# Designed miniproteins, single chains, continued (4), part 37

Each design is a single chain, and the fold is of that chain. pLDDT is the mean over its residues in the fold that is shown.

## One batch from the design tools (miniprotein)

Design m13262
Fold by ESMFold2-Fast:
Structure m13262 (fold): chain A 72 residues (1-72)
Amino acid sequence: MQVLSDAEKEKFFQGMLDEAEKNKEELDAFAAKDPAAGAALERVLAAAKKALETGDYDGGLAEIRAIQEAAR
């Protein structure tokens, strides 16, 4: 069992959004080559943003997991 504090979960989601902003041009190029993977990435980033806005970090993690499972 992994027990993360809310502060650690918040840092995780913020890190995802910061990394996406930093690599925006690379992510845009990736989405242009693989629109399905690009759409999945947009859903992951939207889930991370919503988790940060609502404080529902466990819900955000569950949504990201569901997106990853659907992409298998």
Scores: mean pLDDT 77

Design m13263
Fold by ESMFold2-Fast:
Structure m13263 (fold): chain A 84 residues (1-84)
Amino acid sequence: MSPEEVVEEIIRLAEELIRRVRELMRQRNFEAAFEAIREAEERLQALHDERPEWSPEQQARLNEVLARVQELAAELAAAVAEAE
């Protein structure tokens, strides 16, 4: 796969995971939601750690997706804290 194809696939996967997590939160399945976020963060971080010959635009897109996942993780943590 080209780096561009990998970046696009990861963005697509992350967006699908974000939608899935929000649905799990609506169903109050917080444990599964945390697991889904953790898996997404691990995959995105592993790609960042590779630091291959990605363009600055590709790197920026990955950073934006990682920020969205982190925002969702914070939202989930707040929801769980309120549920306790």
Scores: mean pLDDT 74

Design m13264
Fold by ESMFold2-Fast:
Structure m13264 (fold): chain A 58 residues (1-58)
Amino acid sequence: MDERRQQLIEQQKAQLRQDIEQIPDEDLRAEFRARLEAARTFDELGELAADIYSALAK
């Protein structure tokens, strides 16, 4: 399960990287990229995704 979990985490990270590139604020993009690279769990990625989508909605 851990190896499959890591594969799913990497797939979600790839999707979030694309979403981050849509953010017009350069400083916020840099912050989210750093958070994405540091993320190791689905909970961390879920929190980041919520922040990314909130930024895109502004």
Scores: mean pLDDT 79

Design m13265
Fold by ESMFold2-Fast:
Structure m13265 (fold): chain A 70 residues (1-70)
Amino acid sequence: SLDDAKSEAIARLDGLYLEALAAGVPRSELNKLRNEALTAIDNAKSVEEVEKVMKEFEERFKELIEKAKK
């Protein structure tokens, strides 16, 4: 269901947030990105939109993690 997809996305987002914190990404930057992701997930109208949003934000978290390791 859409609600299940959103719950799964939020759980994945929490995991990405913790991984990025462990990598040394500043909390202020992570809070900004997390809030953007939560808003996008909340506004998604279908399971397909939730998956597209998650793919986009997973890449953005990955970029922050890679930048922090420099």
Scores: mean pLDDT 86

Design m13266
Fold by ESMFold2-Fast:
Structure m13266 (fold): chain A 82 residues (1-82)
Amino acid sequence: SADEIDKYQKAINQIIMEVVKWMAEQGYDSSDIQAILSSVPQLIELAKKDIKAAEDALIAKLEELKVPQDVIDQVRARLASI
C-alpha cells in the first residue's frame, strides 16, 4: 500500500543516512558513499513491487562495498523491524 511504501521510504532513508555517516567516519571513499546514495531511488522503485527484493538489493550493495558483516547484520535487523 502507499502507507507501507511511505513508511519503507522514510526508514530506508534513515538507515542509509546512518550507514553513510558510519562509512565517512571509517574513511570510505566518496565514490563508495555516492554508490550507496545513488542506489536509493532504485530501491524505492523496487520496494513498490517487492519490499523483500529491495531489502536484499540493499544488503547486496553493502556486501559489494565490503561493509563488515556485523554492520550488515544490524541493517538487516533494522529492516526486519520496519
Scores: mean pLDDT 80

Design m13267
Fold by ESMFold2-Fast:
Structure m13267 (fold): chain A 66 residues (1-66)
Amino acid sequence: MKKRELEERKRRAVRLALELSPSLAEVTDEQIRRIAEETGLSPSTVRRALREAAEEGERRLAEIEA
């Protein structure tokens, strides 16, 4: 998988997670499994993508606060 394709699938996984849960931190293992099946990613890659997206959200909030 090329980096561009991986990033596209990771973005799709984040979008699906936000449709299932109001918070990326509250996504369950079962929901992660379904997202992995739908995007063609491994569950571990989905978990990592959601963590990275959550960290980006916190970073943006910190920038507004500063």
Scores: mean pLDDT 72

Design m13268
Fold by ESMFold2-Fast:
Structure m13268 (fold): chain A 70 residues (1-70)
Amino acid sequence: EEIVDELAEKAADHAYKLYKEGKSPTEAFREARRIIREEAEKHGLTDAEVRKAYLKASILFTKKLKEDEK
């Protein structure tokens, strides 16, 4: 669904921004998961959709980290 994809992308972008600001990848993604939970509650997302958003955000964030590595 569009909301899940948009949320995952925003969360991954936020995590990457925090990482570039000096947070560790683990700390940055922990904040991203918090944002996903807060937004999911606002939009009435199911546990399955939240898990999907986490997975997509994790994949996107990991890809950004690998690209940043060179």
Scores: mean pLDDT 80

Design m13269
Fold by ESMFold2-Fast:
Structure m13269 (fold): chain A 58 residues (1-58)
Amino acid sequence: SDGAKAAGEVGRKLTREKGASGEAGNAIDRAGVRAVALGADAETARQATLDGGKAGGV
């Protein structure tokens, strides 16, 4: 879905640009997957993934 693609793109950017890995990377992935599972659109999924990154320390 567009949400899954958007979440994946943001997650890769955070991993590449801010060095999110391990626990932070898992938090980013979980937030994106949860947003998609709840039927979130692309923009909501992006924001949830970014918020997951912040929770994981990036």
Scores: mean pLDDT 67

Design m13270
Fold by ESMFold2-Fast:
Structure m13270 (fold): chain A 76 residues (1-76)
Amino acid sequence: MLKEDLKKFYETPNVTELDAAGFLVNYLAASSLEEARALIDKVKAENPDLSIKEATLRVLVERNVITEEEYEELMK
C-alpha cells in the first residue's frame, strides 16, 4: 500500500533522481520521468537544502498524493 511504499522509499539509502522520478510516475504524481524530474528540480530550486527524498515527498504533498500529516509522520 502507498504508506508502506512511502516508508520504504524514505528508508532507502542513496536514492537517485531517477529512482525518485520513477516513484512519482508510479503514484501518478507525474505522467513521465521528464515531468517528475522537473517537479523535483523545481522543489529543490525553491528549497536547496532539502534532500532528493524530501523534495520528492514534498512533490507528492503538492500533487495531493499524500497528506501533510503523512509527510510529517515520515519525517519523524
Scores: mean pLDDT 76

Design m13271
Fold by ESMFold2-Fast:
Structure m13271 (fold): chain A 85 residues (1-85)
Amino acid sequence: MIEVVRVEAYEGKVIAEARGAKPGSKLTIGATAVNDDGTVSTGTAEMEGDRGEVEIKAKPGSRVGVTVTDDDGNFGAGTGIAKEK
């Protein structure tokens, strides 16, 4: 079972770290930001090891949801608030 242990959300990108993935599994990070103006931004990227970084249009203060999925259909989720950067 995958556990998202860290989410760092910034204006323009989201970084996540995950645990519990099988060694050698391909991990995909997905991110969704809900902005205060009602716009929704999404992004996906392949992870390198236990760390993923995805470019996403998030305004500072926006709530960001993150999912990490492996190639066996296991997933983990986490949330963060976008910081100015």
Scores: mean pLDDT 78

Design m13272
Fold by ESMFold2-Fast:
Structure m13272 (fold): chain A 56 residues (1-56)
Amino acid sequence: SDEEKVTELVIEAIRGMQEGRFSSVDEAVAWVKSRLPEEVFEKYETTIRDTIEGNL
């Protein structure tokens, strides 16, 4: 499902930040955006950003 795909990408984005692959939340969010259809990203954008920020 779209929700499962979003969850997997967010977990990977958080891991990427912990490992130093992303220098900012904006870079991590942009990476997730590049891996999703625009429509799916728009639907989940707030949740994606809030979840990544909350795990800093």
Scores: mean pLDDT 85

Design m13273
Fold by ESMFold2-Fast:
Structure m13273 (fold): chain A 64 residues (1-64)
Amino acid sequence: MSKEEALEKGNLAGARAALEALSAGASVDQAQRAGHEGMKKGLEEAAKEAGLDAEELFREAQQG
């Protein structure tokens, strides 16, 4: 898995978590928090799969 693929997987995990929260009746603030946690977890899993540093990947996801 490339670094770009790992970042994409993290972003998709975050988006999915946010959408699931909204679908369950969560507020926008709750969905945003769920999305952030989902993205972080997704990036950690993707980094482990790709042999990358999860902290570096998370930093890049936050800054672009």
Scores: mean pLDDT 78

Design m13274
Fold by ESMFold2-Fast:
Structure m13274 (fold): chain A 76 residues (1-76)
Amino acid sequence: IEELKKEAEALDPALVAGAAIRAISTSLGDEVSDEDIERYLLMEIALGKIGEYSKLIEEVAEKNPRLKKALEEMKA
């Protein structure tokens, strides 16, 4: 989790935004793998730097219970 935070901080938010859109599409009706969860966590951290994208990440988490649990554990 701490490693993901460091990696996300180094990422370009513009690039991460594109990945977030793909992740949202995948979460709609699809089962998410462990690798996808890690990717979503990375995007949440990176896009969290941009407040306007935090709502999108929240919506993705609400549509996928596994992702929501992982995000809550990451924030703790």
Scores: mean pLDDT 55

Design m13275
Fold by ESMFold2-Fast:
Structure m13275 (fold): chain A 80 residues (1-80)
Amino acid sequence: AAEEIANAKNVEELEAAAKKVIEEIKELFEKGKYDEALELLGKAYEATAKALPLVVSDPKEQEEARAKLLELAAKAYALS
């Protein structure tokens, strides 16, 4: 699921993978599996950080976005 985001080869694959992960997170929250939902959210942020070169071409902007995504991932894991 989240690994599909990291392995996306283009924006279309990235969007499809992201939509799938969002639906999985939503289902986990609806089932009361908050720990699992937050862990998957953290993994999704980490995977998105790896996929940044597909949507952000400037290395400086990639680094800033990566730092923010990893911060969000750490927060999600801490809440899980």
Scores: mean pLDDT 81

Design m13276
Fold by ESMFold2-Fast:
Structure m13276 (fold): chain A 64 residues (1-64)
Amino acid sequence: MEEVKKLLKEAADRLGRLFPDGEAARQIALTNPQAAVDMARSHPEAREVAELLEKALELIEKYK
């Protein structure tokens, strides 16, 4: 699960830079990555962040 933590941290850092309330965006990515995917998909500059979050969610499901 170390890879998942790394992906979530990277996504959180990127969302924090893109959204006006960066701290709240970071926290959503770390605690609710599914909601963070929807948030990232709504922002044109956050396509890569959505991909990182989806990869983390895929790994979580794969290694339940």
Scores: mean pLDDT 77

Design m13277
Fold by ESMFold2-Fast:
Structure m13277 (fold): chain A 65 residues (1-65)
Amino acid sequence: KLEKIIEAVEKGVEQGDLAVANAILGKTLAELGLSLPLQNKIMNIFMENRDNLEKAKKLLEELIK
């Protein structure tokens, strides 16, 4: 679950397009069947820390554990 979310973020970053990164992450969160409030929290963490992917990953791990 967490591993798939991190993979989706990494794939988006590799493409160099924040809109594509957000689309990949949003699709992955929906496919994992996460609640809408949890999806929003994860998306907000990514958006707030988009310039520091390592920090975003750490916060995502803490949220999902």
Scores: mean pLDDT 70

Design m13278
Fold by ESMFold2-Fast:
Structure m13278 (fold): chain A 60 residues (1-60)
Amino acid sequence: SKEELKERMRKFYEELGLPDEAEELVKQIDEAKNEKELTRIMFIGLARAVEAWVEEKLKE
């Protein structure tokens, strides 16, 4: 469900140290008008999360 996705993505982003970006992503998920928009938002959000996770792992 949309609510479950919002909760999962918020927690994931918060774990990555991106609480402000988490709030913005949750807002975008909430405002998605249809499944296509939601899918696009989720792909972009997951791509950003992966980027942040990789950056964290590569930190010296």
Scores: mean pLDDT 81

Design m13279
Fold by ESMFold2-Fast:
Structure m13279 (fold): chain A 61 residues (1-61)
Amino acid sequence: SAAQQQRFDLMKRAIEEHEKIREEVARLKKEGVPQSEIDDFYIKATAEMVKKIMKEREELG
């Protein structure tokens, strides 16, 4: 049950982090950042999100 609760919490945080990435993309677009740079940011941020979630899982034990 503890492992199931931890998985649920991590999934919720992954959704929240992805939403934040989308908000950052919208902000960069408003600031006039070139689309190619925004695309690179999105790819990088998504990869870093995955690594962050894995690290948080490790910290939870």
Scores: mean pLDDT 80

Design m13280
Fold by ESMFold2-Fast:
Structure m13280 (fold): chain A 88 residues (1-88)
Amino acid sequence: KEIEELIEEIKELIEEEDLPEEVKEKIKENLEKAKEYVKKKDYEKALEKIEEARKLAEENGASKELLDKLLRLETEVSVLELKDIVLK
């Protein structure tokens, strides 16, 4: 649930960004897919979607705050993936 809450916070922050609407939509779409993968415990695919969202934000000059939040999301999902692997 903490990851899902972080994704919602990031989506709210995206609305405040000075980015083209099309770019905001694509970033949010990738984050929604990441959220769906996290719910399915498919952390590898979730990370791919978060990386796509971060690259889109970075390429379009998103704020440091948004980029830092996306990096935090990526890190926290990576920790969940590692935990799942180690607990095998």
Scores: mean pLDDT 82

Design m13281
Fold by ESMFold2-Fast:
Structure m13281 (fold): chain A 69 residues (1-69)
Amino acid sequence: SEKLIEELKKKMDEVIDEELAAGKSPSQVALKVANVAQEFKDKNPELSESQVSLLLQEAAEEILRRSQA
C-alpha cells in the first residue's frame, strides 16, 4: 500500500532526525533506522522487500548527506 510506504518513510525520517540530534554516529543511526524498518515490515507483511530496500537506500543517502555537513 502506498500509504504504508509513506508512513514508513516518515517514521524513518523522524528516527534519522532524533538520532542525529542525539549525537549518534552515522553507523548507529543507520542501524536504528534498519531496526525500525524491520519492525514495521514485520507488522505489515504486505510490504514488498524491494519497497523496503529502496527506502533503506534513500535513508542511507540522507544519513550520509547530513553527516558530511
Scores: mean pLDDT 84

Design m13282
Fold by ESMFold2-Fast:
Structure m13282 (fold): chain A 66 residues (1-66)
Amino acid sequence: SAKQLAEQITKKVTEHLKRLAEEGESVDHLLSAADTVATYLLEKGVDESLVKKAKEEMKKAIEEAS
């Protein structure tokens, strides 16, 4: 389902982006990557509300790890 796809991708991407932030990667670059993932999910037909939640989760993880 679209919800399961969004949750699976969000979890894996969030873990990866958080690790990169902890390792000193640019916050601006990581936030841009989160935006790209959100666009990808929208293109795959994931509901806009689920994509917004996923994007907020990714951005929060980046900001908290920085």
Scores: mean pLDDT 82

Design m13283
Fold by ESMFold2-Fast:
Structure m13283 (fold): chain A 100 residues (1-100)
Amino acid sequence: LSEEIKKEISEAMYLMIDGVMKATEPTFKKLSSEELEKSIKEQTDSMISKAESLGNKKAVEEIKKLGEEAIKYAKEGDYDKAMEKLRQMMHVFADTEEKS
């Protein structure tokens, strides 16, 4: 694949993730701090399991770090920072499935 095509695919994946996050934001804002923490933890654990099955150790480490930061912000009641860390974690996960 050309460099241009690879860039377009990555940009499309990021746009999809950002669009889903924006669409679901009002629903997540209805969650309590405890429910938000639980949801982030469940998503993080799922992404880690998938990244481990793909053998991508770098992605596993990065997802763990971002997930811990997201949970920290959720516990502090900082919804915006928690969601920003979750979004970054989803971008790392998307990159995990790209080869080359």
Scores: mean pLDDT 73

Design m13284
Fold by ESMFold2-Fast:
Order: sequence, then structure tokens, then C-alpha cells
Structure m13284 (fold): chain A 90 residues (1-90)
Amino acid sequence: SKEFWERAVEQAEGQLEQLEKIVKEAEKKNTEEALKEAKEKVEKFLKELEELIELAKKENAPEEMLKKLEEIKEKVKKLGEEIEKKLEEL
């Protein structure tokens, strides 16, 4: 239902906000351990988003909601790229 996908998007947005805070703290701490932990969380959430997007496509989720999930995925991917760069600098 549309209600289901609106809730799924809201949950994903909340998880992204929390992840952004975790990544920012890890970058500030600038240790290999903290950056690797943040990277694992980014990779886990990225995989969950990919699975959710696949489900959304199979279930004919509203196009607007699918677009929002894909936008969240792109933001998570960029967070992962930023952590990789920080790890390479160590």
C-alpha cells in the first residue's frame, strides 16, 4: 500500500540521518577503527536499501517513493566513498 511505502521511506530517512551523525563522528575521531566501524554500518544499510528497492519494484510501489529510496541510496553511497578516502589517507 502507499501508506506502507511512505512509512518505509520515513524509516530509511531516519536511518540515514543517524548514519550521517555516526560517519561525521568517525571522521572527527579519524582512527582506522572508528572509520572501519562506520564503513561496516554504511555497507549494511546500503545492502538493506538495495533489497528494499528491489522489493519496491516487485510490489509496484509508488514511483515517488521508489525515487526517494534511490535518492537515499545515493546519499549512503557517497558516505561510503568519503570514509574510503579517509581510510586511504591513514
Scores: mean pLDDT 88

Design m13285
Fold by ESMFold2-Fast:
Structure m13285 (fold): chain A 103 residues (1-103)
Amino acid sequence: SDDELLQEILEKLEEASKSSVEETLKIVAEVLELANQLSEDNQLLVLELAHLLLTEEARKLGLEPVPVSNDASPLEMQQAVVEQLHRIAEALGLEPPKVTLPK
């Protein structure tokens, strides 16, 4: 169900906020794949939270956060999250986690 998946994803994002940056990147990559199964409103909510988490990690590393419009679509938000995830991984010398975007 949409509500059950949303709760699972929100719990994963809360765990990510308390985890190492490496674990945060892995959890965000998993959330990006799971979010595609949610309703559009819940997908956008989850992607906005993921973007905020990665923005905080980028800020701690002295990186410029990837900007998004206040009117961003789920696809635009997903693209910003993926770009920020790649930038953080590159800055840390880590291989970025594999993420599959919908067509």
Scores: mean pLDDT 82

Design m13286
Fold by ESMFold2-Fast:
Structure m13286 (fold): chain A 70 residues (1-70)
Amino acid sequence: MPSADQLKEIKDLIKKAAKEQDLELDNDTINKIAEDYAQKYGTLPKTTLEELIVHHLKLMKKHPNLLPPV
């Protein structure tokens, strides 16, 4: 299970990356993405996790059809 601190850090990274890409994400969407990332990628180094989140949000902005149905 991801820790509350880890989940908060991932949510903050998603919010930061979304602002940089001018993406507006619902809190529910942010929470679901953060939980999914924490479960699948929680063992990755923080720097790698941050790069992965930024990369995915850039792809979502460039290709809106890739937005997760979460």
Scores: mean pLDDT 72

Design m13287
Fold by ESMFold2-Fast:
Structure m13287 (fold): chain A 100 residues (1-100)
Amino acid sequence: MSPLIKEIEDEIIRAEIEISRAKTEEEVRKILEKLYERVMELAKKMSKEDLEILIEMFEKLIKQYEEYAKTDPENREKYLLAAEFFRKLVEELKKLLEEM
């Protein structure tokens, strides 16, 4: 696995743990914004092949969080917020890929 992909996986794991512990939408937004900035910084240094892998990883996360929203009604809004941020991130990564 690419060192940059592994670094992003570690950042995702940290963000998922922080999201699970977050009590407010504002806390979730701050976690997601920090993840977004870090991913975009690392993505700019990636090869086309690594960027394609990264896009697939976030597309899987979108599906995962949409499923969490269906199975955990108490945390639905939190998971849907995360899924929406991951969709925005995928769109930005796709734009970056098109510019390569």
Scores: mean pLDDT 85

Design m13288
Fold by ESMFold2-Fast:
Structure m13288 (fold): chain A 75 residues (1-75)
Amino acid sequence: SMRDEALKALEEGVKKSLELIKKGDYKKASLVGVSGVMYGFSQATDLYLRGDYAGADEVIKAALAALRKIDEALK
């Protein structure tokens, strides 16, 4: 489903961003993280417009959690 694909993409994006942070590539890590979160919000908007409010809420929460994980790893 669109929701499941969005959640998987956010999880993979976080993993990639954290791997880049571990390698010291902070510029690429930030770009991957920001792009992933923006994509998550875009997917949530599509779910909301289709009437899947529960799916939209789950994707929004996942995108916010992804942003927090990346921010914490950069400190």
Scores: mean pLDDT 83

Design m13289
Fold by ESMFold2-Fast:
Structure m13289 (fold): chain A 64 residues (1-64)
Amino acid sequence: SAPQVPAAPDEVEMTRMALEGAYRLEGYAPDEARRLADEEVARGTSLEEARKRLHEATDKQLAK
């Protein structure tokens, strides 16, 4: 995110949920997916990046 536009609290939560969903689709256990999502949020991952990752994970699963 741009330095002048910090993420809103709700946006941070949505980012975490999207990342957790992406990791779960990639085959991670629920607890591990949550830990990885929390680490990504702590590193400053944006909601857009999280949604992109979730979309990519969904596409990969559908491609089988």
Scores: mean pLDDT 76

Design m13290
Fold by ESMFold2-Fast:
Structure m13290 (fold): chain A 73 residues (1-73)
Amino acid sequence: SDMERRKEVKRSNAQSLIDFVRKQYQQGGPYSKQALKNVLNDAISLAREAGDEELVKEGEEYLKRIEQNQPLP
Protein backbone atom coordinates (compact mmCIF):
# COMPACT_ATOMS: atom_id res chain seq x y z
CA SER A 1 0.00 0.00 0.00
CA ASP A 2 1.02 3.66 -0.33
CA MET A 3 1.30 3.97 3.46
CA GLU A 4 3.60 0.92 3.68
CA ARG A 5 5.76 2.36 0.87
CA ARG A 6 6.02 5.74 2.64
CA LYS A 7 6.98 3.93 5.87
CA GLU A 8 9.72 1.94 4.09
CA VAL A 9 11.14 5.11 2.47
CA LYS A 10 11.32 6.81 5.91
CA ARG A 11 12.93 3.71 7.48
CA SER A 12 15.49 3.51 4.64
CA ASN A 13 16.30 7.24 4.95
CA ALA A 14 16.70 6.92 8.74
CA GLN A 15 19.07 3.94 8.31
CA SER A 16 21.13 5.85 5.73
CA LEU A 17 21.48 8.83 8.09
CA ILE A 18 22.51 6.57 11.02
CA ASP A 19 25.08 4.81 8.77
CA PHE A 20 26.40 8.22 7.64
CA VAL A 21 26.85 9.40 11.26
CA ARG A 22 28.57 6.12 12.24
CA LYS A 23 31.08 6.43 9.37
CA GLN A 24 31.77 10.13 9.98
CA TYR A 25 32.20 9.66 13.74
CA GLN A 26 34.47 6.59 13.40
CA GLN A 27 36.61 8.11 10.59
CA GLY A 28 36.99 11.52 12.27
CA GLY A 29 35.46 13.41 9.33
CA PRO A 30 34.92 17.19 8.99
CA TYR A 31 31.59 17.29 10.86
CA SER A 32 31.23 18.71 14.38
CA LYS A 33 29.61 16.63 17.14
CA GLN A 34 26.64 19.03 17.09
CA ALA A 35 26.20 18.50 13.31
CA LEU A 36 26.29 14.69 13.77
CA LYS A 37 23.81 14.93 16.68
CA ASN A 38 21.48 17.02 14.49
CA VAL A 39 21.59 14.33 11.76
CA LEU A 40 20.86 11.63 14.39
CA ASN A 41 17.86 13.60 15.69
CA ASP A 42 16.50 13.77 12.11
CA ALA A 43 17.10 10.00 11.71
CA ILE A 44 15.32 9.25 15.03
CA SER A 45 12.30 11.34 13.90
CA LEU A 46 12.11 9.46 10.57
CA ALA A 47 12.46 6.09 12.35
CA ARG A 48 9.61 7.02 14.73
CA GLU A 49 7.39 8.02 11.79
CA ALA A 50 8.28 4.68 10.15
CA GLY A 51 7.36 2.81 13.38
CA ASP A 52 10.82 1.18 13.53
CA GLU A 53 11.40 1.05 17.31
CA GLU A 54 14.72 -0.83 16.94
CA LEU A 55 16.12 1.90 14.67
CA VAL A 56 14.90 4.59 17.12
CA LYS A 57 16.80 2.81 19.93
CA GLU A 58 19.95 2.55 17.78
CA GLY A 59 19.82 6.28 16.98
CA GLU A 60 19.22 7.19 20.64
CA GLU A 61 22.15 4.99 21.76
CA TYR A 62 24.45 6.64 19.17
CA LEU A 63 23.28 10.09 20.30
CA LYS A 64 24.08 9.21 23.95
CA ARG A 65 27.52 7.80 23.07
CA ILE A 66 28.50 10.81 20.93
CA GLU A 67 27.36 13.18 23.73
CA GLN A 68 29.62 11.27 26.18
CA ASN A 69 32.61 11.07 23.76
CA GLN A 70 32.28 7.25 23.69
CA PRO A 71 32.97 4.94 20.71
CA LEU A 72 29.98 3.65 18.75
CA PRO A 73 29.25 -0.12 18.91
Scores: mean pLDDT 87

Design m13291
Fold by ESMFold2-Fast:
Structure m13291 (fold): chain A 61 residues (1-61)
Amino acid sequence: MTLHEVLEEASRALNTDRSIEELEAVLKQLREHLAKTTNPAARSLLETVIARLEQLIEEKK
C-alpha cells in the first residue's frame, strides 16, 4: 500500500463513523509508514494525522 493510499484511508476514517477497531487498524498502518519515511514533510504530515486519529479513538472510549 502506498503512502497516498494510507493517507486517503486515514482521511475517510476521520470523516466517517468508524469503529474503534477500524480506527486502530488505520493507526497501525500510519505508524508503519512513519517508521519507513525519511522525508521531513511526509513525516510531519503522518505525525499530524496520527495525533488526530489517536485523539478520536480516545474520545470514543
Scores: mean pLDDT 79

Design m13292
Fold by ESMFold2-Fast:
Structure m13292 (fold): chain A 67 residues (1-67)
Amino acid sequence: SLEEKIKELAEKLGVPESIIRRRVKAMRDYLGLTEEEVIKLLEMRINGVPLDEFEKYLEELAKKREE
């Protein structure tokens, strides 16, 4: 669930869950993404996925917005 993902991110970053929730909502509104898409971006950044994999996901998000 989204709440479980928020809890995992809060634990990994060492911040309160309320801070993660506010950040996710702000990024959702600012970037025009869903909360799930924002959480996936944050997870990828924390886990240090390869640059090409990260760029591919960003391209998929951009293409989805163009459609």
Scores: mean pLDDT 75

Design m13293
Fold by ESMFold2-Fast:
Structure m13293 (fold): chain A 70 residues (1-70)
Amino acid sequence: SSADVEALQNAARALDLPDVYLTGLEDPERRDRLLVALALRASERGLTDEQLRALNLPEEHLARVRQAMA
């Protein structure tokens, strides 16, 4: 949904990801690339689970980020 795309864009901006990650998020491949980049940045910054939840990602996408961080 458009709300899900907006949430992904907001999370990318919150973690200072480059603008290239903000486009094409309707494409599963580009969306997964963003989620993996979010996981990497979150791991590098030592984000807590509370901080990950504060990104307000859809549950499906939050689960993918957590999986990529493991």
Scores: mean pLDDT 85

Design m13294
Fold by ESMFold2-Fast:
Structure m13294 (fold): chain A 125 residues (1-125)
Amino acid sequence: HMDQIDQLVAQLRAQVAELIKLAREVAELSEDEELRKRAEEVIRRVEEIMAEIEANRDDPEKLAALLRELAKTVGELVDLVMEMLARSTSLSEEEKLALYNQISDLGAQIGDLIVQILQLIQEMQ
């Protein structure tokens, strides 16, 4: 199970990095300085949780708790980025829909990876 968890955590890291990149791109287009500051704060929390996940890969109980925290924080980031997209005056409706779909798909993929890792951890107990 550890080898499978390591592979899934590597995939999770890649998907989270892509979400952070896209979130920053959307934040740069936002005219709302407070929303941009909130996005950077949530991004920082996601990065801190990912660092703790890497540090605690040999502790299944702590890894499970961190993955649940990551799921909640990624959800906050997705919601915030969706709000920034909805409020954007710089993007066409077609561009907003494309970014909405990319962010929604990334959020779903991250959620699925977290669920898969949590199931493997549960099977080890």
Scores: mean pLDDT 87

Design m13295
Fold by ESMFold2-Fast:
Structure m13295 (fold): chain A 82 residues (1-82)
Amino acid sequence: MEEKIRQLLEQGVSGDELVNEFGKLLYPKLSSVLNPGTAYGLLSNIKNLVQNYLNQGVSGQQLFDILVRLLENPYTAIANPL
């Protein structure tokens, strides 16, 4: 999973495209353990959180670390809102 995030960043994927591609990586993981409504709600919150980091100029290694953490524990998005 981390390798997919690294590939997106190395390919220069940014902004809305990065948020959408990250969402595509995250949704199968959420939908495997959560009902559809909860999965979509959490996905929306995480996509908004990633967009907020991008709007603040977060990039490079710091952005990679944030995306990996959100993918490993998506519930951190509701515990520590930006």
Scores: mean pLDDT 76

Design m13296
Fold by ESMFold2-Fast:
Structure m13296 (fold): chain A 64 residues (1-64)
Amino acid sequence: STEDYASSLFEPVIEELRARGDEDGVELLERFKRMMVAQKYSKEQVERGFESMLRELDGLRAAK
């Protein structure tokens, strides 16, 4: 399912953000994952969204 696939991609990153105390990053990824599942995104759409979120997180790391 979209939910299982999205969780398999997002959960490891979400856990890493929690370990770092990045609550804003956790909330951002959880909301984005929830939106993709609710809108029944394809696996390809989930992958593209995940890649986009990783780039945003890299930008936030560079700013910290």
Scores: mean pLDDT 78

Design m13297
Fold by ESMFold2-Fast:
Structure m13297 (fold): chain A 70 residues (1-70)
Amino acid sequence: SVEELKARADELIARAEELVAQNDPSLLPQLRDIVSELMLIASELAKAGHTEYAREYIRRALELVRRAQQ
């Protein structure tokens, strides 16, 4: 369901925020896996017609990647 996808995305974002805050290069593979799952969730939301939710999760995923590379 859309609510399950949103709940999963929110959980993944919270985990990614913790990983980014640690600023540890050894955690980058875990962050990559989280971003990949967020992109899959965004794809499923878009397929279900929830393009605004999909866009927001893509935006959040890209922001996490930018912050991790700084």
Scores: mean pLDDT 86

Design m13298
Fold by ESMFold2-Fast:
Structure m13298 (fold): chain A 77 residues (1-77)
Amino acid sequence: KIREEIIEYFSKTLGLPREEIEEDLEQAEELGVTPEELKEALRYKEKAEANSKPGEETPEIRKAQELNGRGAKIVQE
């Protein structure tokens, strides 16, 4: 399912325990971020990885961060 895909992706990519990622997803859901929005963020992340170098911020990565932050965290300048 979408949630499982997101958990596995971040667990592999970030090297974090699944439990921590599950907590973040739970918090996002409580703040009204849907699994569909997180899946869209994943797609933007994949696009960014295809076109950018590690550590670079691209419009796609920024969009993914904005979608994730909208529900769980607010990114301030």
Scores: mean pLDDT 59

